# Ledger of designs, part 115: designed miniproteins, single chains, continued (4)

Each design is a single chain, and the fold is of that chain. pLDDT is the mean over its residues in the fold that is shown.

## One batch from the design tools (miniprotein)

Design m15987
Fold by ESMFold2-Fast:
Structure m15987 (fold): chain A 55 residues (1-55)
Amino acid sequence: SLEDALSAARAEYRKKLQELWKNEKDTLSDEEFRKKVFEVADEYWAKEDAIRAAA
């Protein structure tokens, strides 16, 4: 369902942010870390838009 797809996309987004924070926060510069956070966010919003468009 649309709701299930959106819930899955949100769960994936949260998981990617947690993994980024856990694994890369201390290894990347603040600038590179911020860039990756924005890339994950952009990917999530594009995916949400695609799911809604496909409904």
Scores: mean pLDDT 83

Design m15988
Fold by ESMFold2-Fast:
Structure m15988 (fold): chain A 62 residues (1-62)
Amino acid sequence: SLSSQQLNRVIANVIRGIGAEIEGRKDLAKKYYREALEILGIKVPDDATLDELKRKLVEALS
């Protein structure tokens, strides 16, 4: 179970990740998406692609 504070941190990291993608900063976007997944308790491979991180976030939040 996630606290409201943890959920807000997930949302903040996802928004920052989207902003980084819009700026073309893919490595920064990956960092923010990884932080969101870590708060959700989801482990991902070190070499996970941006698209894989985004898919896992959609799966975790749906």
Scores: mean pLDDT 87

Design m15989
Fold by ESMFold2-Fast:
Structure m15989 (fold): chain A 97 residues (1-97)
Amino acid sequence: EAEKLAEVIRQAGEELAQLALEGADPETIERAAKTFLDSSVQGLEGLGKPEAAEEARKKLEPLVKKAVEAAKKGDYEKAAELIREAGEVAAEIALEA
């Protein structure tokens, strides 16, 4: 089940990165990024992996914050890069747990 969660997380991260590259407004990116973070954490909790969920929150929060800041500055390429990084970090945590 960890492999399926990792695939879902990667796909969600890529979709969010695409929203950033398409120039979605920073408020939309912030809302979607918070939803992505919360869904990734809840997914890990749902699999009975609370320690992995805590690790994901700690590692993803700074990446999401930086991505939103980049979007607010109009740096959509950097926002997308940070979002993809967050997706890969979350997927790796899911696979390792």
Scores: mean pLDDT 85

Design m15990
Fold by ESMFold2-Fast:
Structure m15990 (fold): chain A 99 residues (1-99)
Amino acid sequence: VKEVIERLEKKAEEVIEAVEKDKKAAKLAGEAVAEGYKLLGYDEAGEQAKKEAEKSVNKAVNALRSLQAKLIDEVEKNPEYKKIAEETIEKLEEALAKV
């Protein structure tokens, strides 16, 4: 569990750095955040996070941090959510590859 949380934190930090350097990366980050929320079963929250991320770099960073906090909380309470965290890391890596 700790290893997956550390990997998620590192990947989220890399995406935040990319968004801060290039505002166009904010849309890609928002799409990855929406996919992460959908994997958790929060489709509506994912759609809202994507819309917020498109508004500004700060909102994209906030959306990503909110997803990270939610994933960490869920994984700590339910170890089976480790797979969802791993799939979310893959979505974040895919977004970074497109930048």
Scores: mean pLDDT 80

Design m15991
Fold by ESMFold2-Fast:
Structure m15991 (fold): chain A 67 residues (1-67)
Amino acid sequence: DEILALLGRIIALMRELYERDPEAAEAIAERLEPRFQAAAALTDEAERAAALRALLAELERLVRETE
């Protein structure tokens, strides 16, 4: 299940960030929340997977840029 795999990776990255820098994790979570909600509103699984892949890529970029 691609959606479950994408969500699992997003959760794992956020958990690691929370353990390292809770303040940065909160800021990133707030920044990405509208994109998460938009993805959750999609009814087509392929479109939802594409939105989650884009969200994961942005999350990975933001995590790399943390102090």
Scores: mean pLDDT 82

Design m15992
Fold by ESMFold2-Fast:
Structure m15992 (fold): chain A 96 residues (1-96)
Amino acid sequence: MSVIDKIIAKTKDQLEKVKGIKDKNEAEKALKDLASWVMGQVLLMMKAGEDPDEVIELLEVTMGLIIKTAKELGFNDLAKKIEEYTQYMIQQLRQA
């Protein structure tokens, strides 16, 4: 299993746990923490000299799942902020 596959699998597992959280504030915090964790993994991959196209694919898949879950749970403002930041990061990676 590649590092990318492991990050995607962990993201999916954490999102299923978030869907089980009854407290809306805790669910929103868990989504923010997950998005921050994924971004941390992306920065580590960039520092390691990973292929930018593979890093972009990871961002699109993982952040796409987080955004979808945020919208499904009613966190539309959070979903929009994550989407805007994800697009910004993808643009920066494509210009590198």
Scores: mean pLDDT 85

Design m15993
Fold by ESMFold2-Fast:
Structure m15993 (fold): chain A 83 residues (1-83)
Amino acid sequence: MEALLRAAVEEFRAMMEALGKETLSRSELIAIAREVAARFGLDADVVVATIEELIDREGKEELSRKEALGIFEEAVRRALRAM
C-alpha cells in the first residue's frame, strides 16, 4: 500500500513540475489526478470525488503545488482504503 502511494505521489509531483505553474486550478488538479490514478490502477472516480470534497473545504479557486500534492495524497489514501 505505502509503496503504491509513494509512487503515485511522485508521479503527480513530476506532472505538476512539468506544467511549469506555481498554482493549479481545480480542473488542472483533477485532470492530473485522473491520469495518475489510471496509471496506478486506482479508482479514478473515488480519487476525483475526494479531491473535489477537499478543494471545497479549502474554499480556493487556485491551489499551490504543496496544497495540490497534499490533497492528491489524501485522495490516494482514501482510494486505497476503498479497495
Scores: mean pLDDT 82

Design m15994
Fold by ESMFold2-Fast:
Structure m15994 (fold): chain A 85 residues (1-85)
Amino acid sequence: MKITLVFSSGYKVELEKEVGAKKEAEILGYKVEFTVKEIIDENTLLIEAIIEMEDGKKYKVTMLFKKVAENVYVLDKILSVEKIE
């Protein structure tokens, strides 16, 4: 099942609703990999984003998404932002 994740900026990403499903995207020139980490329930997804900056630094962002329509989830909360070396 394909779902759409909607960010506060209105940016959208599509991927499979399956634990471990991944989607690579480019946002403002940065490489971003989105992963479904957990399907908590029908209305709640835990999503991880790995953002690669121009200087080679990587950041891991963990986010909670909430269902607002069939196959549409919006960003509810950013849980953590971690620098990865």
Scores: mean pLDDT 84

Design m15995
Fold by ESMFold2-Fast:
Structure m15995 (fold): chain A 69 residues (1-69)
Amino acid sequence: SQELLEKAQKYIEEAERYRDSDPERAKKYAVEAANLAHELIEKGEHAAGIEIQRRAGRILLSLQPGERP
């Protein structure tokens, strides 16, 4: 699914771009990329899907809000 792969890569790039300036937007892009990565894996594009999932997960972990003490 070339369209899914292209879209997922763009979402990862957008998430990385907005990570520091707009964390909420970056989170949305990372979640979208993770969803597309899941679809890639389901369609048999396992290597590409896992790579995007790992990148999206790393971004999402960096964006986790801290609980107030």
Scores: mean pLDDT 80

Design m15996
Fold by ESMFold2-Fast:
Structure m15996 (fold): chain A 84 residues (1-84)
Amino acid sequence: MTVQGKIDATFKPETRARILAAADALGIGEELEATLKALNEKPTKESLDRYTAIGQRLRPTGVGSTLLAHFGGAGAGGGGAAGL
């Protein structure tokens, strides 16, 4: 299962568009897409950290919390926080 596919299934088209637009407005749209691709191919702590950082940067827009809720926080000891 791809991270991109899961985001598309979890978020309504309007919410997905708002997340992408907010990331693009902050100049991190390409970083978000690259992070989603990396998570789809090989989920690593670095990829999850980048995803979390993007979500935190989007918090003031209201969509950051939705993006962060998708993966939640990493469990202590690396307990599969991404569901990947």
Scores: mean pLDDT 62

Design m15997
Fold by ESMFold2-Fast:
Structure m15997 (fold): chain A 100 residues (1-100)
Amino acid sequence: HMMKELEELRREAEELEAELRRRVETADPETALVVMGAAGRAVEIAAAIVEEHSDLPEEEREYLALKEYIRHLKRLLEEAESSREVAERYAELARAAAAR
């Protein structure tokens, strides 16, 4: 059921985009710029996949492009989370040093 799988991928992409948007809104300006830049690159990668597979039916091209786009968006969310953990760890170390 190709159409059903394609609709599920579209929904997943929309959910990931909404989550990234929420994180950009609550992030510091520097982090927001980095996340927006990486999201722009994910769109460029998806567009390149569509061009590379111009010989395939439109639905198959969209399927391949969405799968790669979703993979990149998931990677971005993981990297944003890791950066937050590193910042929190640094803040804890600074507080421990100040409390001595």
Scores: mean pLDDT 73

Design m15998
Fold by ESMFold2-Fast:
Structure m15998 (fold): chain A 92 residues (1-92)
Amino acid sequence: REELEQLVREAARGLTKQLAEALKAGKLDEVVKTTLETMRNAPLEEGVSEEVKKKAIELFEQAAKAVKEGDLKKAEELLYQAIALVAEALAA
């Protein structure tokens, strides 16, 4: 569990940094649109329910909004929750 938590935390930080850089470049809306399209079109893996996928998408959309508002701490927390939700479902 500790190794999974560490990996998810690093992924959330990395993604938050990427979204912040995209915002600075004027590309945030393009990156968000592409990521959401990829998430929506991803096949349902064994153990990942439609509800898990929908919740992860909602958390990512909230994180993108937090980045636009300059709240990178909130964005990182929301991305951590989204990544953890999918990772826990895949590990079960």
Scores: mean pLDDT 78

Design m15999
Fold by ESMFold2-Fast:
Structure m15999 (fold): chain A 105 residues (1-105)
Amino acid sequence: MKEELLETLERAKELAREIIETSKDPLFITAARSAIESIEEAKELFEQGKYKEALFTLEITLGMLRIVLGVGKLIGSDEADLEKLERLIETIEEAIRQIEAIMEK
């Protein structure tokens, strides 16, 4: 359970790094960098037993990424960038569900 969450957070960071390395769009690069910082903060909060604070950090990150995805779709951003950002969003949503499941115990 806890190990699975840490693996999910690492996968989210890897997806964000892929966006930084492959995208030419400053909007997507900036969003991905912010996501890495927030994921690292959430991981530290989780390791400290601050599950509610970790959850809140990821929920804010998710909100920001959804706004960036919406803007990207509106302005006709690269389909590859949009698909990578959607995968990052889905992975963060998975991490949120895993933290919620841990908190219910």
Scores: mean pLDDT 87

Design m16000
Fold by ESMFold2-Fast:
Structure m16000 (fold): chain A 85 residues (1-85)
Amino acid sequence: MDQIQQSIQRYVGRVRDRARQENVPQSVRDQIDQAVVAAQQGDYISAIRHLGRARRILEQTGTSPGTLQQLNDLVQDLDRYSQQS
């Protein structure tokens, strides 16, 4: 759990800042904001779920490559922890 918590805390702020710079769709901003709130409350499962939904929306719209890349990096870190940790 500590590696997952550290990964989420590291990425959630950066993803939010990048999303603001790239003017992502409202639905993506809503999911990222919900992930931030969940992470602040220690609900990392809900935070992961919201970040995953934001990633899927960006994949479908083909916009905001910087935000999508940061979300992909987070997902890869989480997958790596599942396989090697």
Scores: mean pLDDT 75

